# Designs tried in a protein design run: designed miniproteins, single chains, continued (3). Part 37

Each design is a single chain, and the fold is of that chain. pLDDT is the mean over its residues in the fold that is shown.

## One batch from the design tools (miniprotein)

Design m9262
Fold by ESMFold2-Fast:
Structure m9262 (fold): chain A 75 residues (1-75)
Amino acid sequence: SEDERIERLRAEFDRLVTEIHELAKKLSPEEQAEVLRRVSELRARFDEAYQARDIAGMEEVLAELRKTLEEVKKK
C-alpha cells in the first residue's frame, strides 16, 4: 500500500541519518557542522514531502541524503 511505502521511506531516511551522524563523529568540528547543516536541510525537505504524501519528493531527498553519506565516507 501507499502507507506502507511511505513508512518504508521514512525508516530509510532515519537509517541514513543515523549512519551519517556516526561517520561524522570522525570528522573535524568544521566538517561535522557542515554535515549537520546539510542533514537538517534535507530533513526539513523530507518532512514537507512526508506531510504532503509526496513519494517522488521523498525519493529525491533520499537520493541527496545517500549522496551526502557517500561524501562523508570519502573524508
Scores: mean pLDDT 89

Design m9263
Fold by ESMFold2-Fast:
Structure m9263 (fold): chain A 92 residues (1-92)
Amino acid sequence: EALEKLKKKLAEAQQEADANPNGSQQDVLKLLTELGELGEKIAKELGLDQKEIEEYKELAREYARQQGRDAEAVEAMEKAAVAGYVMKKLLE
């Protein structure tokens, strides 16, 4: 089930972050990218509004840029924002 898979991925990401506070930026970006890819897949399967998804991505992109993140981190945060949007829709 979509929501169940997202919850598991979020729990795994949180557990990895807690266990590996000295982990590389690459490990964090990988987890964010995996969450985002799962989110986009579920959003497409559910036929969610692409315009709203793009608005969430743009907000995440702008936020990451304001924090001085590089292009790879900006992309990963954009993808992670899709997972957040999908979870919001699944909980409604």
Scores: mean pLDDT 72

Design m9264
Fold by ESMFold2-Fast:
Structure m9264 (fold): chain A 68 residues (1-68)
Amino acid sequence: SMEFAKEVAKGLEETAKERGIEAEVKLEGDKVIVTFKNGVVAELDASKPTDEGGNEIARKFAEAANKV
């Protein structure tokens, strides 16, 4: 849902700030698009407002952040 995508985007922006990661977070419908300073892009599916969906988003974000 779009509301879940908004909460994911806020959480990722806060996490990036806390960890000193330079990233731009954008919302595209049920997707959260994260662009890192080095040009790495992570497309995250926020259509599933479940613990499993949130865990997969967190994992993909961490994987992309480790490439910066």
Scores: mean pLDDT 75

Design m9265
Fold by ESMFold2-Fast:
Structure m9265 (fold): chain A 68 residues (1-68)
Amino acid sequence: MSKKEKAIKLVREKIREKGLDGITDEDLDEIAKKAGVSKSTVKKIYKKLKKESDEKVAQIHAQQQALE
């Protein structure tokens, strides 16, 4: 497994533990140290995962509005 893949796994595990909005800057630094990547790389992964979650929520809301 690449360092980037390990970072993605650790971010996903932290999201499962604390939720997307519960992840702090300290959590991102810890993940960076464990995965052996930069904190900026972990922040990019977190932003991507948050955007994917936001897109799913937006899609659900759009479908609910379309039913009217």
Scores: mean pLDDT 73

Design m9266
Fold by ESMFold2-Fast:
Structure m9266 (fold): chain A 55 residues (1-55)
Amino acid sequence: MIRSFEETLEEYKKKSKEELEELIKGLDALIQQNSHDPSFVAALQRFRDALRELL
């Protein structure tokens, strides 16, 4: 199965709001830890923002 960004978001929609909030916190920590990799940070920020829209 080819996992697109959209398919990954559909799987995350099945999670509870509490689980999504904890995942967003984890992404914020990863963004801070990976500040030396702007491309990776940009990808993490995009995913975090998409998860926030699911709340």
Scores: mean pLDDT 76

Design m9267
Fold by ESMFold2-Fast:
Structure m9267 (fold): chain A 74 residues (1-74)
Amino acid sequence: MPSGRELGEQLEEAKKTLSKEEFEKKLEEIKRILVDLARKTAEEANDPELGEILVAEIEQEYREELEKLRKEAE
């Protein structure tokens, strides 16, 4: 599975090269991959609290990037 760092680098490159619509789809894709990874990590560690924290962080970062994209579209 790709690491969070690798996904972050892909996101930054996508922001520079993709259209607004394509970048929004890429954001959603990356969010889903990270959420799935966080949930699997929590299951393997038998630590649902860790999973909740990781998912919350991913959701927050996704919201911030989506808001930036929408503001640039003004």
Scores: mean pLDDT 73

Design m9268
Fold by ESMFold2-Fast:
Structure m9268 (fold): chain A 82 residues (1-82)
Amino acid sequence: SEEELRKLREKMIDDWFDALDKNGDGKITKEELKEWYEGMGFELTDEQIDQLLAWLSPDGSGEITREELKAAVDAAEAARRA
């Protein structure tokens, strides 16, 4: 169901966030995002990372909270179904 898919997405987001949030402070920085992608063998440009941060953290803090990430994914999913 849609609700089951939403719960699965939220769990995947939690697992992903926990993997990136190495400090356990509840925030993902630009540097942590870069390190994660580099660890997977992908090179992202500063522009690509800045675009991702602008989408995930629209308040301009330059940091991503767990709640902001979930909200951004929910918004993207709603737009996809519209």
Scores: mean pLDDT 70

Design m9269
Fold by ESMFold2-Fast:
Structure m9269 (fold): chain A 78 residues (1-78)
Amino acid sequence: MLSLEEQKEVLKEAVGLVAAGLTAVANKDEERVAILTEKLRALGEKYRDLIDNAGDMPELYKSVEEAVEKAKKELPPL
């Protein structure tokens, strides 16, 4: 079973992949978007139970939400 620390690292990795994907989309890098989408899909498939339980863990959910908001603010203006 994954520890809470390992669960946090997995969610950080997922958020990082989303941020990288948004940057690749903004740069019209279709090859990189495809690669990052596959990695995110594989993470979601491997850690389905963790993702489903995140909504019931408000502390963990808020940490992920803050990371998503930071990624949105770092989107290139173009």
Scores: mean pLDDT 64

Design m9270
Fold by ESMFold2-Fast:
Structure m9270 (fold): chain A 74 residues (1-74)
Amino acid sequence: SDREVAIAIAQQVLADPSATERQKENAQLLLELLNDPSKSVKEALKEYVEKVTGHTPSDEELDLMIRLIVQEYK
């Protein structure tokens, strides 16, 4: 599922010895948001992007992000 793929990416960042402290903190935030069963993957990614970048992504941007995430982990 899209959620499982996104979780796997976040876990990979946390396991990466070359990842920066900020990258690990961001990955942990993403995992917490993805593990919330009341949130869709799109809602979790929207909140993640807003908290990390200060930018509110459009619905089209979120759909593209989900597609890229799923394709990268294929």
Scores: mean pLDDT 79

Design m9271
Fold by ESMFold2-Fast:
Formats: structure tokens, sequence, C-alpha cells
Structure m9271 (fold): chain A 82 residues (1-82)
């Protein structure tokens, strides 16, 4: 994927988090940030933003919410790049 497109995705996700904190939209934005950083090889940043997604999801969502499957998938993607 084009590096410029990945950087744009990062900026858009950061904007969503800033405009809609403590929302499901922000959880998805953190997951997109984590994926974007993984694609850039910035694994430490990817892990940090995934942790933020998990912390927010634990705060605002029930344990059976579908987003937990997406969180698990992103976690696996990060582990595969280590």
Amino acid sequence: MNKEEIEKRIKEAEKTIKEHPDSLEAVHAYLELSRAYTELGEIDKAEEVLKKAIELAQKILPPDHPVWREIARVYIEIQEKK
C-alpha cells in the first residue's frame, strides 16, 4: 500500500479519536491506527494504540460486542509482524 495513503489513514483516525472520544467510532479509529502502524513497521506504536482500543472498548462496550473479534484479529496481525 502507498505510504502516503497509510499516513492519510493515520491522520483521519486521529481526527476521529479527537472529535469522538469515548465512542465506538473511536475504538474503530484506534484499530485502524494500529493496522496502519503495523503496515509501516512501527510495531511498538501499533501495540500502544491497540492497548488504547482495548481499554476504551472495556470502558464503553459489553464483553460480547462484535468489535472484540476485530480487536483479536488486529492483535494477531501485530504478533505475526514480530
Scores: mean pLDDT 84

Design m9272
Fold by ESMFold2-Fast:
Structure m9272 (fold): chain A 93 residues (1-93)
Amino acid sequence: GSMQQQARAIVDAIFARMRSQSDAAVRARVARIAGVLRAVGQRAAAAQIRALLSQDKDTLLRRSRAIVHQAIGTMSDAQLQQFIAALRRMAAS
């Protein structure tokens, strides 16, 4: 639905911004995305992303982005509303 498209667009904007950031900043931001996923009930996706935090920046970005997009496809409208609100807060900081 349109809400999934909004979530995907915000995620892609955040990941695009992370390409120019330091490895430490990327790791911290990806860890925060995992925390948001866990908070909205996407525990499996959050755990998969946490397991990637020791990987190199390029691998971390590529694999985490894929996991987030897969998780968005499984979210209810209520989960999408919560996720979008959290992502907008992250994008503003």
Scores: mean pLDDT 89

Design m9273
Fold by ESMFold2-Fast:
Structure m9273 (fold): chain A 80 residues (1-80)
Amino acid sequence: DEKEILSKVQEVMDQLVELGYISKEDAEDMLQEFKNLLKEKKLDEAIHKLEILLDKLKEHKAPESIISKVEEAIELLKSL
């Protein structure tokens, strides 16, 4: 369900803004780029984008709640 995936990515972006990891503008740009990848059915590229984000979050020891949401979004994308 693309809507569930977008919801999880939106929650991740919102939490990253609240924690000061990224600006609201950067979060909106990242979310828009992700939406475009889904619209174009570039699922492999969308997965890679989230995997890069996941690696960065793990490197910076981000909260488990954010990491889990990114992992869930990746698994949902792989199920499409």
Scores: mean pLDDT 82

Design m9274
Fold by ESMFold2-Fast:
Structure m9274 (fold): chain A 70 residues (1-70)
Amino acid sequence: SSREALQALVKKYQEAIASGNKKKLEEVLRQQRKEARERGDSQSEALAENMLKAAKEYDGKPKIIVFIPK
């Protein structure tokens, strides 16, 4: 369950980046973080939070780099 949720989150992130839909990406990440928190899925919550932070700060960074917790 946690593994599938994590993989789904990564796919959504990559798809949004590839499509250039940053606004949708931020909304999806905020929703995923909220849902993960309510379910007690700390791994997915941390991943979504890190991705959202990177996306928000991207304009000041060379690239958005996200590392998935193992």
Scores: mean pLDDT 67

Design m9275
Fold by ESMFold2-Fast:
Structure m9275 (fold): chain A 99 residues (1-99)
Amino acid sequence: MLGKTMSATARALAAAVEAHGREKVKEVEEFQKELGDTSSKTTASVVGVAILAIGEVLDVELAGTVSDAAARAAADAALRRLDEAAERAKKIAEEEAKK
């Protein structure tokens, strides 16, 4: 598999994005529960972005021509997207809790 030719840095970055995604999903779920929001829409909004962000980093890693700099750039973009998705999901939770 092409992924086996990737640097240890690229593999660590992919794992870090996955871990960050899991933490952001948990953060949003805890916020949702505190508001009394039972809507699956809130959690689904951040989970979807997390799956896409992890996929983007893994695609860059598996390309076989990626440099450590390209892997870091992809991971940084993915982490930022996850942070923005978590904030949007929290706004959805606030709106759903008010219904």
Scores: mean pLDDT 71

Design m9276
Fold by ESMFold2-Fast:
Structure m9276 (fold): chain A 73 residues (1-73)
Amino acid sequence: SELQEQTRRATEHAEQLIEQLRAQGVPEDVLARLEELVERMKAASELPDPEEAFARVEELAREMEKILREYLE
């Protein structure tokens, strides 16, 4: 329950982040890569094991951070 709520919140936060980045003028190719990861996070959040779902969403969130770091550096 708590873990499922945390997983949903992480996915919602990632979607909100993409909208903020779009407003800031981040290139469409970078946004497309981030949007693909968010779709994967949504799919992962539907996994029957809450622990596996959370672990995969966290892994995808780290991939988003890596893309952002590479772009902003």
Scores: mean pLDDT 82

Design m9277
Fold by ESMFold2-Fast:
Structure m9277 (fold): chain A 89 residues (1-89)
Amino acid sequence: MAEAQELLERALELARRAKEALAAGDGEEAARLLEEAARTIGQVTSLSPEEREAAVRALLILAEGARSGDLEATKARLAALAAEYEARR
């Protein structure tokens, strides 16, 4: 389980950095970090297939928003997503 734990921690760190990049107005960096987080969380086999797919899709949608320059909406959606996942646990 060590690899799954390391992947989860990495994905969370990437998401935190993406949130900071969005707050700074750096949509390109935020998109890159969100795409890396999506790739990382998709490899976490300790999560259910449905949970992995939902998390990956949510992060990729946020990455597209950041990449397209829709930074304010992407920040709001990322905050809502973070609150939803925190509340589920």
Scores: mean pLDDT 78

Design m9278
Fold by ESMFold2-Fast:
Parts: sequence; C-alpha cells; structure tokens
Structure m9278 (fold): chain A 82 residues (1-82)
Amino acid sequence: SENEKVKKHLEKKIEEIKKELAEKYPEYAEMMSGLVEAAGELKFEVLSKRKDLSVEEKIKLVEEAIEEAKKFAEKLAEKIKA
C-alpha cells in the first residue's frame, strides 16, 4: 500500500540516523533516537491521512521531518552539555 511504502522509507531513515547518532553522541544516542522516532511517527500519522499528496511527496516530507528532528536533537544535546 501507499502508506506501507512511506513507512518503509521512514524506518530506513530512522535506522540510518540511529547509527549516525550512536557514533557521534554515544552517551545520548538512545534519548536522541527516541526524539527522532517520535517526530517521524507523528509526521507519518499526519501524512497517512492526506489524500492530496503523492507517495513520493509523502516520502520526501517524512524524510525532511526526520532530518529536522535530528538537527533539533543535536541542538538540545549541545545545550544540555553546556
């Protein structure tokens, strides 16, 4: 299904970011990954209800949301370390 394709891209992107976070922020990676997963799942829920967007557009939007969540988590980690 359309939603299954978007979900697979979400899961793949989250796994890539989890690996990156584990290498860059080993002590905080678990918490940071939780934030990224929550943001991605929320965006997926919103997009799964949209009928006006193509599957390709939904994939791009969910990947963008995950990248934004990663940047936000990194910013939070820096503030907490200060």
Scores: mean pLDDT 84

Design m9279
Fold by ESMFold2-Fast:
Structure m9279 (fold): chain A 73 residues (1-73)
Amino acid sequence: SEKEKFKALAEAVHYAVDKAIQAGLSDEEIRKIVAEVVKKLKEYFKENPDASYEELLAKGKEIADEVVKKAVA
């Protein structure tokens, strides 16, 4: 559902912010990470309209991990 997509997006953003803070990234870097996570997860929602909440949440965390890892490299 649309509500499940919003919940997954919010949780992915929270997860990404926490990881970025733990990695010692600046406020500017955190803003860029949030924007990229939101963009990629919205693209995933469009391609996977029937994905379950659990699948959306797992994908959101996967995207967050990838984006943060790329930012610290």
Scores: mean pLDDT 84

Design m9280
Fold by ESMFold2-Fast:
Structure m9280 (fold): chain A 76 residues (1-76)
Amino acid sequence: EEEAEKLAERMIENERAFMRDAVAAGRTVTFREYDENGNLVAEVTVRSEADIEPALAFLEPYIRKRAEKLVEEQKK
């Protein structure tokens, strides 16, 4: 749990930095999350600074699930 939590926090900060850089460059970025069958389950688009924190809040559960899976795979 502690390793997954720390990884998730690092991933969230990396995503925040990426979103800020993209917005500063005048770019639009779209984040998509898929289930294990390849179905689109979540999509958010960041076009302005005001979109960054809402997008991160929406993506946080998916980022935390990915971090947990990555930590579990490392233990195998």
Scores: mean pLDDT 79

Design m9281
Fold by ESMFold2-Fast:
Structure m9281 (fold): chain A 58 residues (1-58)
Amino acid sequence: SSVAETARRRALELGLVEVLSVSELIPNTYATVVAVGADGRRVTLYFFGDTVLALEPE
């Protein structure tokens, strides 16, 4: 799977309810995901390959 597909799957595995958008900042390497948590709040996740670098609440 692409980094974007992996990032989407990982966001859901981390307990996020809905993925709103996925953007590859560097193709197949660096992606961002905007998602909604169980509390209804938006968070941004930063991924390098399969690794979560940061999770930033809105």
Scores: mean pLDDT 75

Design m9282
Fold by ESMFold2-Fast:
Structure m9282 (fold): chain A 90 residues (1-90)
Amino acid sequence: LSLLDGKIASLSGTDVETGLRVVGSVTFDAKTGKASGSVVITEDGVRRLLKVSGTVTSVRVNPERQSVEADVKLTTSDGRKIDGVATLHL
């Protein structure tokens, strides 16, 4: 988590209920293990910008790609559940 602390990572995820793809960005707090940020979801042709917050469930380093990937479980401001991966290139 220290490698991700205070950095903006790109988020790619899925709404657990609908299967709709979400994209956005999150920032990590290494002290709490919490992720927060914003995502865009498109539903029935309508694009929505939503705030998200949640937790990091796992972190892995890919030294060949010089990247860090974090698995995240997030909740949107409107109550959607998002499973995703946040990627930070070093």
Scores: mean pLDDT 80

Design m9283
Fold by ESMFold2-Fast:
Structure m9283 (fold): chain A 64 residues (1-64)
Amino acid sequence: VALAERPDAARLLADRLVERGLIDEETAEELVKQSKGTLAGLAKILLDRGLVSAAQLGEAAASL
């Protein structure tokens, strides 16, 4: 859908997680780089590392 087509979608999600206090700005920047700019890649890294729950990730994405 629209967010998946945006080249900055991963960055927007990461910034939203920082606003919610779930990750810090340094972590967000690092994870966006590791995701290669993909929303799916960022989501997988966040869940695999246990930094956020699936529910928290869904809520942050829904706020975009």
Scores: mean pLDDT 75

Design m9284
Fold by ESMFold2-Fast:
Structure m9284 (fold): chain A 65 residues (1-65)
Amino acid sequence: SPEIERLRRELARLVERQDEVLRRLVGLVEDPSTPQSEVDQALRELLELGEEIRALEDRLRALLA
């Protein structure tokens, strides 16, 4: 199904973005000079990506049912 393949590619892209933000967050947390606002922004980005990933996984499950 072209729809399933599209959603799988989108999911892979979001997971890659999540890994990028996680690597950035680790660097921010390891630097004691990092403002809390930058850590908070990276955490918000991770929460948004997590919600998008969950929504795509739910859509994929519905299409495969």
Scores: mean pLDDT 88

Design m9285
Fold by ESMFold2-Fast:
Order: C-alpha cells, then sequence, then structure tokens
Structure m9285 (fold): chain A 86 residues (1-86)
C-alpha cells in the first residue's frame, strides 16, 4: 500500500538520511494529508530516544516500528540530531 511505501521511505530517511531529510519528509506528509503517519514517525523518534518500541493498529505503522527496531542505533542518532534542529 502507499502507506507502507511511505513508512519504508520514512524508515530509510531516519536510518540513512540527514535530519533535514527527515524534517522535510514529515512536513510533506502533513501537507499531503498523511497526518497519522507523520505523527507516528514523530512518536517513533521520541520512542527511540526514550528506549521504547513504537507500534500502531495499522500495518504501515507496524512495519515502520519493525524497521526502526532493526536500525535502532542509526535511528537514535537521527532522533538526537532532529531534536537539535527543532
Amino acid sequence: SIDSQLASQASDAISNGSPDDTLRMIDNLYNSGHHDLADGIIGGLDGIRDGRIIGGPSDSLRDFSNSLNRDSSRGRQSADLLQQRR
């Protein structure tokens, strides 16, 4: 589904992209009406920072959570840098 594709792109941006790429993606998701996914990404970054696992009722959020768990070290670095940019 499109949400699963967006969740995969979000996970990749967090793990392999810059903090600016992650911010741009979140802004684009809000502007395109994917508010739940954008909020899930922000929650996921907060969860990584706090050492928590994220998950949602939707398959796309579950896939996103699983991807973050595999890349948790890189996700923590992205979350820390993202917080410094905000």
Scores: mean pLDDT 60

Design m9286
Fold by ESMFold2-Fast:
Structure m9286 (fold): chain A 72 residues (1-72)
Amino acid sequence: GAEEALKLAREGAEIFLEGRRLLKEGIDVSRGIGLVLRGMGDMITGWLLGKKNGYGEEVAAIAAEAGLNLKL
């Protein structure tokens, strides 16, 4: 439901930001890449679920704050 989409977007954003931090600092680059990809996937999944339940704008806002634009 909507709560699942929002939770997935928030958790994905946190994972994405941690991956970006590792890449920026040059620490554990392979792990950083993996976290960025996983976070993106979680935010995209949250976006698809959010759109289905009318919470697409809120999920897109969470992703945008993390640096991922889900709007085409």
Scores: mean pLDDT 83

Design m9287
Fold by ESMFold2-Fast:
Structure m9287 (fold): chain A 117 residues (1-117)
Amino acid sequence: SEEQEKTIKTLKEIEKLVKETGDRVADMIFNGEDPEKIAALVDEARKKIEELASKLPQDVKNEVLRIADLFAEHVLELARGAAENPEYRINYALLVRLGVQSVIDKIKEIIEKIKKE
């Protein structure tokens, strides 16, 4: 249906935004950039995800926002950890990239469920 196609398109836009933001955050952590600058980028991305998610069916919206909020909190903790432990910033950047992959896999799972309906 047109509604399913629109929902899948929005989910793919959210997936792309999560990947682009997460990759940038991982690079910022690796380069030892300020955690406040990382927090500002994460907050901007969270607002864009909320805007995109507002177009989704309520159940899909709730699940996407839950996944995004958990990921944002995790990324902010990793950014603080890297700032406090700069010797391990490479490890923190890797953990962000692994978190990005987990979120992408979850969004793909949601897309596959919608396609079966």
Scores: mean pLDDT 89

Design m9288
Fold by ESMFold2-Fast:
Structure m9288 (fold): chain A 82 residues (1-82)
Amino acid sequence: DAEERFIALLEERSDDPAIAQYLEIIRFQKELKEKYGGEELPKEEQEERKKLSARLKELAANPDLQATLEEIEAQIEAELAA
């Protein structure tokens, strides 16, 4: 799955502190989704997910991290298109 590959590629780059922080937030969001069986989150958990999304947006505003994320996404798209 694309999501699993995305996480694996972030793990390979986790020596970078910005990537490590991004990975932790992505994992946290995935845990919330799995905890609720893939259904919509309850109101309070939706608010927590909104806070995590805001943190991701702030991290992604870093040009170094943004460039790395774009490379990872392009790599996954190329792999899935093959």
Scores: mean pLDDT 74

Design m9289
Fold by ESMFold2-Fast:
Parts: structure tokens; C-alpha cells; sequence
Structure m9289 (fold): chain A 73 residues (1-73)
């Protein structure tokens, strides 16, 4: 479905940004801010009708990535 494809694309983009943040050795706070900005940008690009399905999954992915960054410091 189109929704599942959009979820996959958003999750992949958040993961890619996470890798960049790890390589850049940003603080947890800076990484969190960058991921929140990317999440908002990606959500603004999806149709409003899909946001209730996509937003919770994007938020969960972001929380998982922030937690990984905290573990790696």
C-alpha cells in the first residue's frame, strides 16, 4: 500500500540521518533536535489523511534512534 511505502521511506530517511549524526559526533540533545526537525519535515510532505497512521510510527522510530545514540554517546 502507499501508506506502508511512505512509512518505509520515512523510517529509512530517519535512519540515514541518525547515521550522519553518529558520524558527526553530535551530543544527544543536538541529535534529538536534528531528528525532530527531519521528522516534522517528512510528515509535512505526506498527505494529511495518512498522518494519523504515519506519525506514531515516525515518533517510535525517532525514539528508538535517540535511545541508540544515548547508548553510543
Amino acid sequence: SEVEKLIEEIEERLEFNFEILIEAKLSVEEAKEKLEEEKKKLLSEVPEEYRPIIEPRAEKKLEELVKKHEELS
Scores: mean pLDDT 80

Design m9290
Fold by ESMFold2-Fast:
Structure m9290 (fold): chain A 92 residues (1-92)
Amino acid sequence: MEEIERLRKELLEKSSPETQALINKLVDYLREKGKEEELAEILRDLKTVMDNLKTNPNKAIAAALRAIGVTDDEEVQKLVAEILSRLFKEAE
């Protein structure tokens, strides 16, 4: 639980208000379903994307693909894809 809140805070501090809304929607959706382990894994991969976008693009892309593949839930996959699209756009 503390890891999820720490990762969420770090991601939100580095994100636009629109990206923050998507991250919050993802967190709320997975918590409501009791999928906190999948949520923690996705948030770790999203942080790896953010930390590596400018310095190691290949590592960022690999982390992005892992984040999308954590779950078979189409709603989660769509939210993660939208978050990733915004993170890559904001890094330009």
Scores: mean pLDDT 83

Design m9291
Fold by ESMFold2-Fast:
Structure m9291 (fold): chain A 80 residues (1-80)
Amino acid sequence: MKPRVRVELTAEDEFAATLATMALTSLFRDSDVEVSVVAEPPPGALSAAEAQAILGMTIKGLVGARIEIDGRLVRSAADF
């Protein structure tokens, strides 16, 4: 069953936002993934360090990301 993944991310600049979007889309390619770029970290966003730790990847220029899997907000690695 394909999980539904929704990501709202904030990045330092447009280039970082593009790279983060590509990286997340590739990571979740076998899922129903949608990535949105927002100007400010939304409520429930993970810090850049928390998001990178949970995702197991470095995303240069990431400020924060709100991640939802099947409508559930990811708050720790255990939710991933």
Scores: mean pLDDT 81

Design m9292
Fold by ESMFold2-Fast:
Structure m9292 (fold): chain A 74 residues (1-74)
Amino acid sequence: SEEERRKEEEEKREEERKRLALLYEMEGGVYELAAATYLTLSKKEDGEESLEKAEEYREKAREYYEKAREIREK
């Protein structure tokens, strides 16, 4: 009845939040990998430019991980 419907809606909202948090964590992971790649490149030729890119992508990864944490905290 009404209680059953509320429970179903709550379960759907929980699954949506979990999915969104997972998507943000995946995005963060991609940026973290990009940062690691540019950090490696910084030791080759264009050190400063690659280091700046590594820092930018590390900040992006942090932003996405923070968004995921906010969602998980409810």
Scores: mean pLDDT 82

Design m9293
Fold by ESMFold2-Fast:
Structure m9293 (fold): chain A 73 residues (1-73)
Amino acid sequence: MVRPLRRTPEALELEAWIDERVQELLEKGYPEFEADLARGVAVLAFAVPLIYDDYETARRLAEKALEEFEKSL
């Protein structure tokens, strides 16, 4: 299994922020499966910076991943 390094409050806040972005996609009319894919892409994007305790880069990469994913829909 992937290391559960995301136990910090900051990591939990990032996950909650991503969940909010997923809800916004649903509000825009995207299907649930596409919203779930966007969540997965964002989580993968911030996982590596989070290993290095780089919360700013993790947040930026998650935002960028969601933007690029929306463009591909």
Scores: mean pLDDT 70

Design m9294
Fold by ESMFold2-Fast:
Structure m9294 (fold): chain A 57 residues (1-57)
Amino acid sequence: MRDQIDREVEIAMLRIEESVLQQILKRAQADPSTSQAEIDEIQEQLEEVRKRLEALE
């Protein structure tokens, strides 16, 4: 079982991951050599983080 503290820690970690992935996405979109497939992969990782946040909130 997770207590309140474990949930808050996991939410904080996921928010950090979301912020990092958003920075990576911005860099990928600004780089004309980045493929659409790479951008899609980063977007899928962001979606997974957001779904995990929704499950914890």
Scores: mean pLDDT 79

Design m9295
Fold by ESMFold2-Fast:
Structure m9295 (fold): chain A 62 residues (1-62)
Amino acid sequence: MSDGERAREAAIRAAEAGDGAGAATASYQFSKLGDKEGAEVGARAAEEAGDRAAARTAHNSY
């Protein structure tokens, strides 16, 4: 029941640490769960971390 919340928290932590790849991974997990809004949050977190390549890959995953 908390898988989406856990993934979202992980994406936020990754962005705060500058880990765009981690944020993009969280976006992919949201996409697999069918949570498009969560996938978009993870993709934006990757972009905010400054990893534009990872963010672009995440945006294209959903």
Scores: mean pLDDT 72

Design m9296
Fold by ESMFold2-Fast:
Structure m9296 (fold): chain A 68 residues (1-68)
Amino acid sequence: SREEVIEEAAERLRKLMLELGFPEDQAEYFVEQFRRWVESENLTPEEIEELAERVDKMVRRYAAEKAA
């Protein structure tokens, strides 16, 4: 279901951010923003996966640049 896809994507993002050393509060905030964006834009399951992939890439890049 769409709801299941949203929850799986959100959980992956939360875990990724925590693994990259983001504070728990910040990780939860961005996960909530991701959920809100998905809901406001009425994204399909496919679009949700595409967004999650783009966010994953951006978050990893941000963490790498911060570490440099």
Scores: mean pLDDT 83

Design m9297
Fold by ESMFold2-Fast:
Structure m9297 (fold): chain A 68 residues (1-68)
Amino acid sequence: SDAEAAAALRAELAANDTPEARGELARRQVELAGRGELAELAAEAARAAASGDEAAIEALRERVLALA
């Protein structure tokens, strides 16, 4: 379910120490889920991780929380 996918993504984002690792795991999780709404968040997470923008990464975490 979307709630389960969002919870798993949230846990993976919280468990990782680097923005790059968080973005990579988030992308993999939503790709496996095959959800259109989560795919957009994965793309945004990848961009935020690449830029190193911690504020953008935190905003993404809040958006993932909202999906639950």
Scores: mean pLDDT 62

Design m9298
Fold by ESMFold2-Fast:
Structure m9298 (fold): chain A 80 residues (1-80)
Amino acid sequence: LPPEAQALLDRLRAAVAARDAEGAAAAFREYLTRFKPHLGYSDEQLLAGARLAIERGGELIRDPRDAVEAVAADIAALSR
């Protein structure tokens, strides 16, 4: 990973560990903007997904039904 990607993932991991949904959503937004710009999630979807990922404590989300579950699945995977 580029050093800037690693720094963003470290911020994401720290936010998830601290149960900081706003911080996790912000770090994930920066990650998406730089590395997955084709994924257009709203602030509301990113925050809801971050909250879901934190609440489920890294539970495996195999079949995301909507954008919020997709965000939660990606945050859980990247924060490991």
Scores: mean pLDDT 77

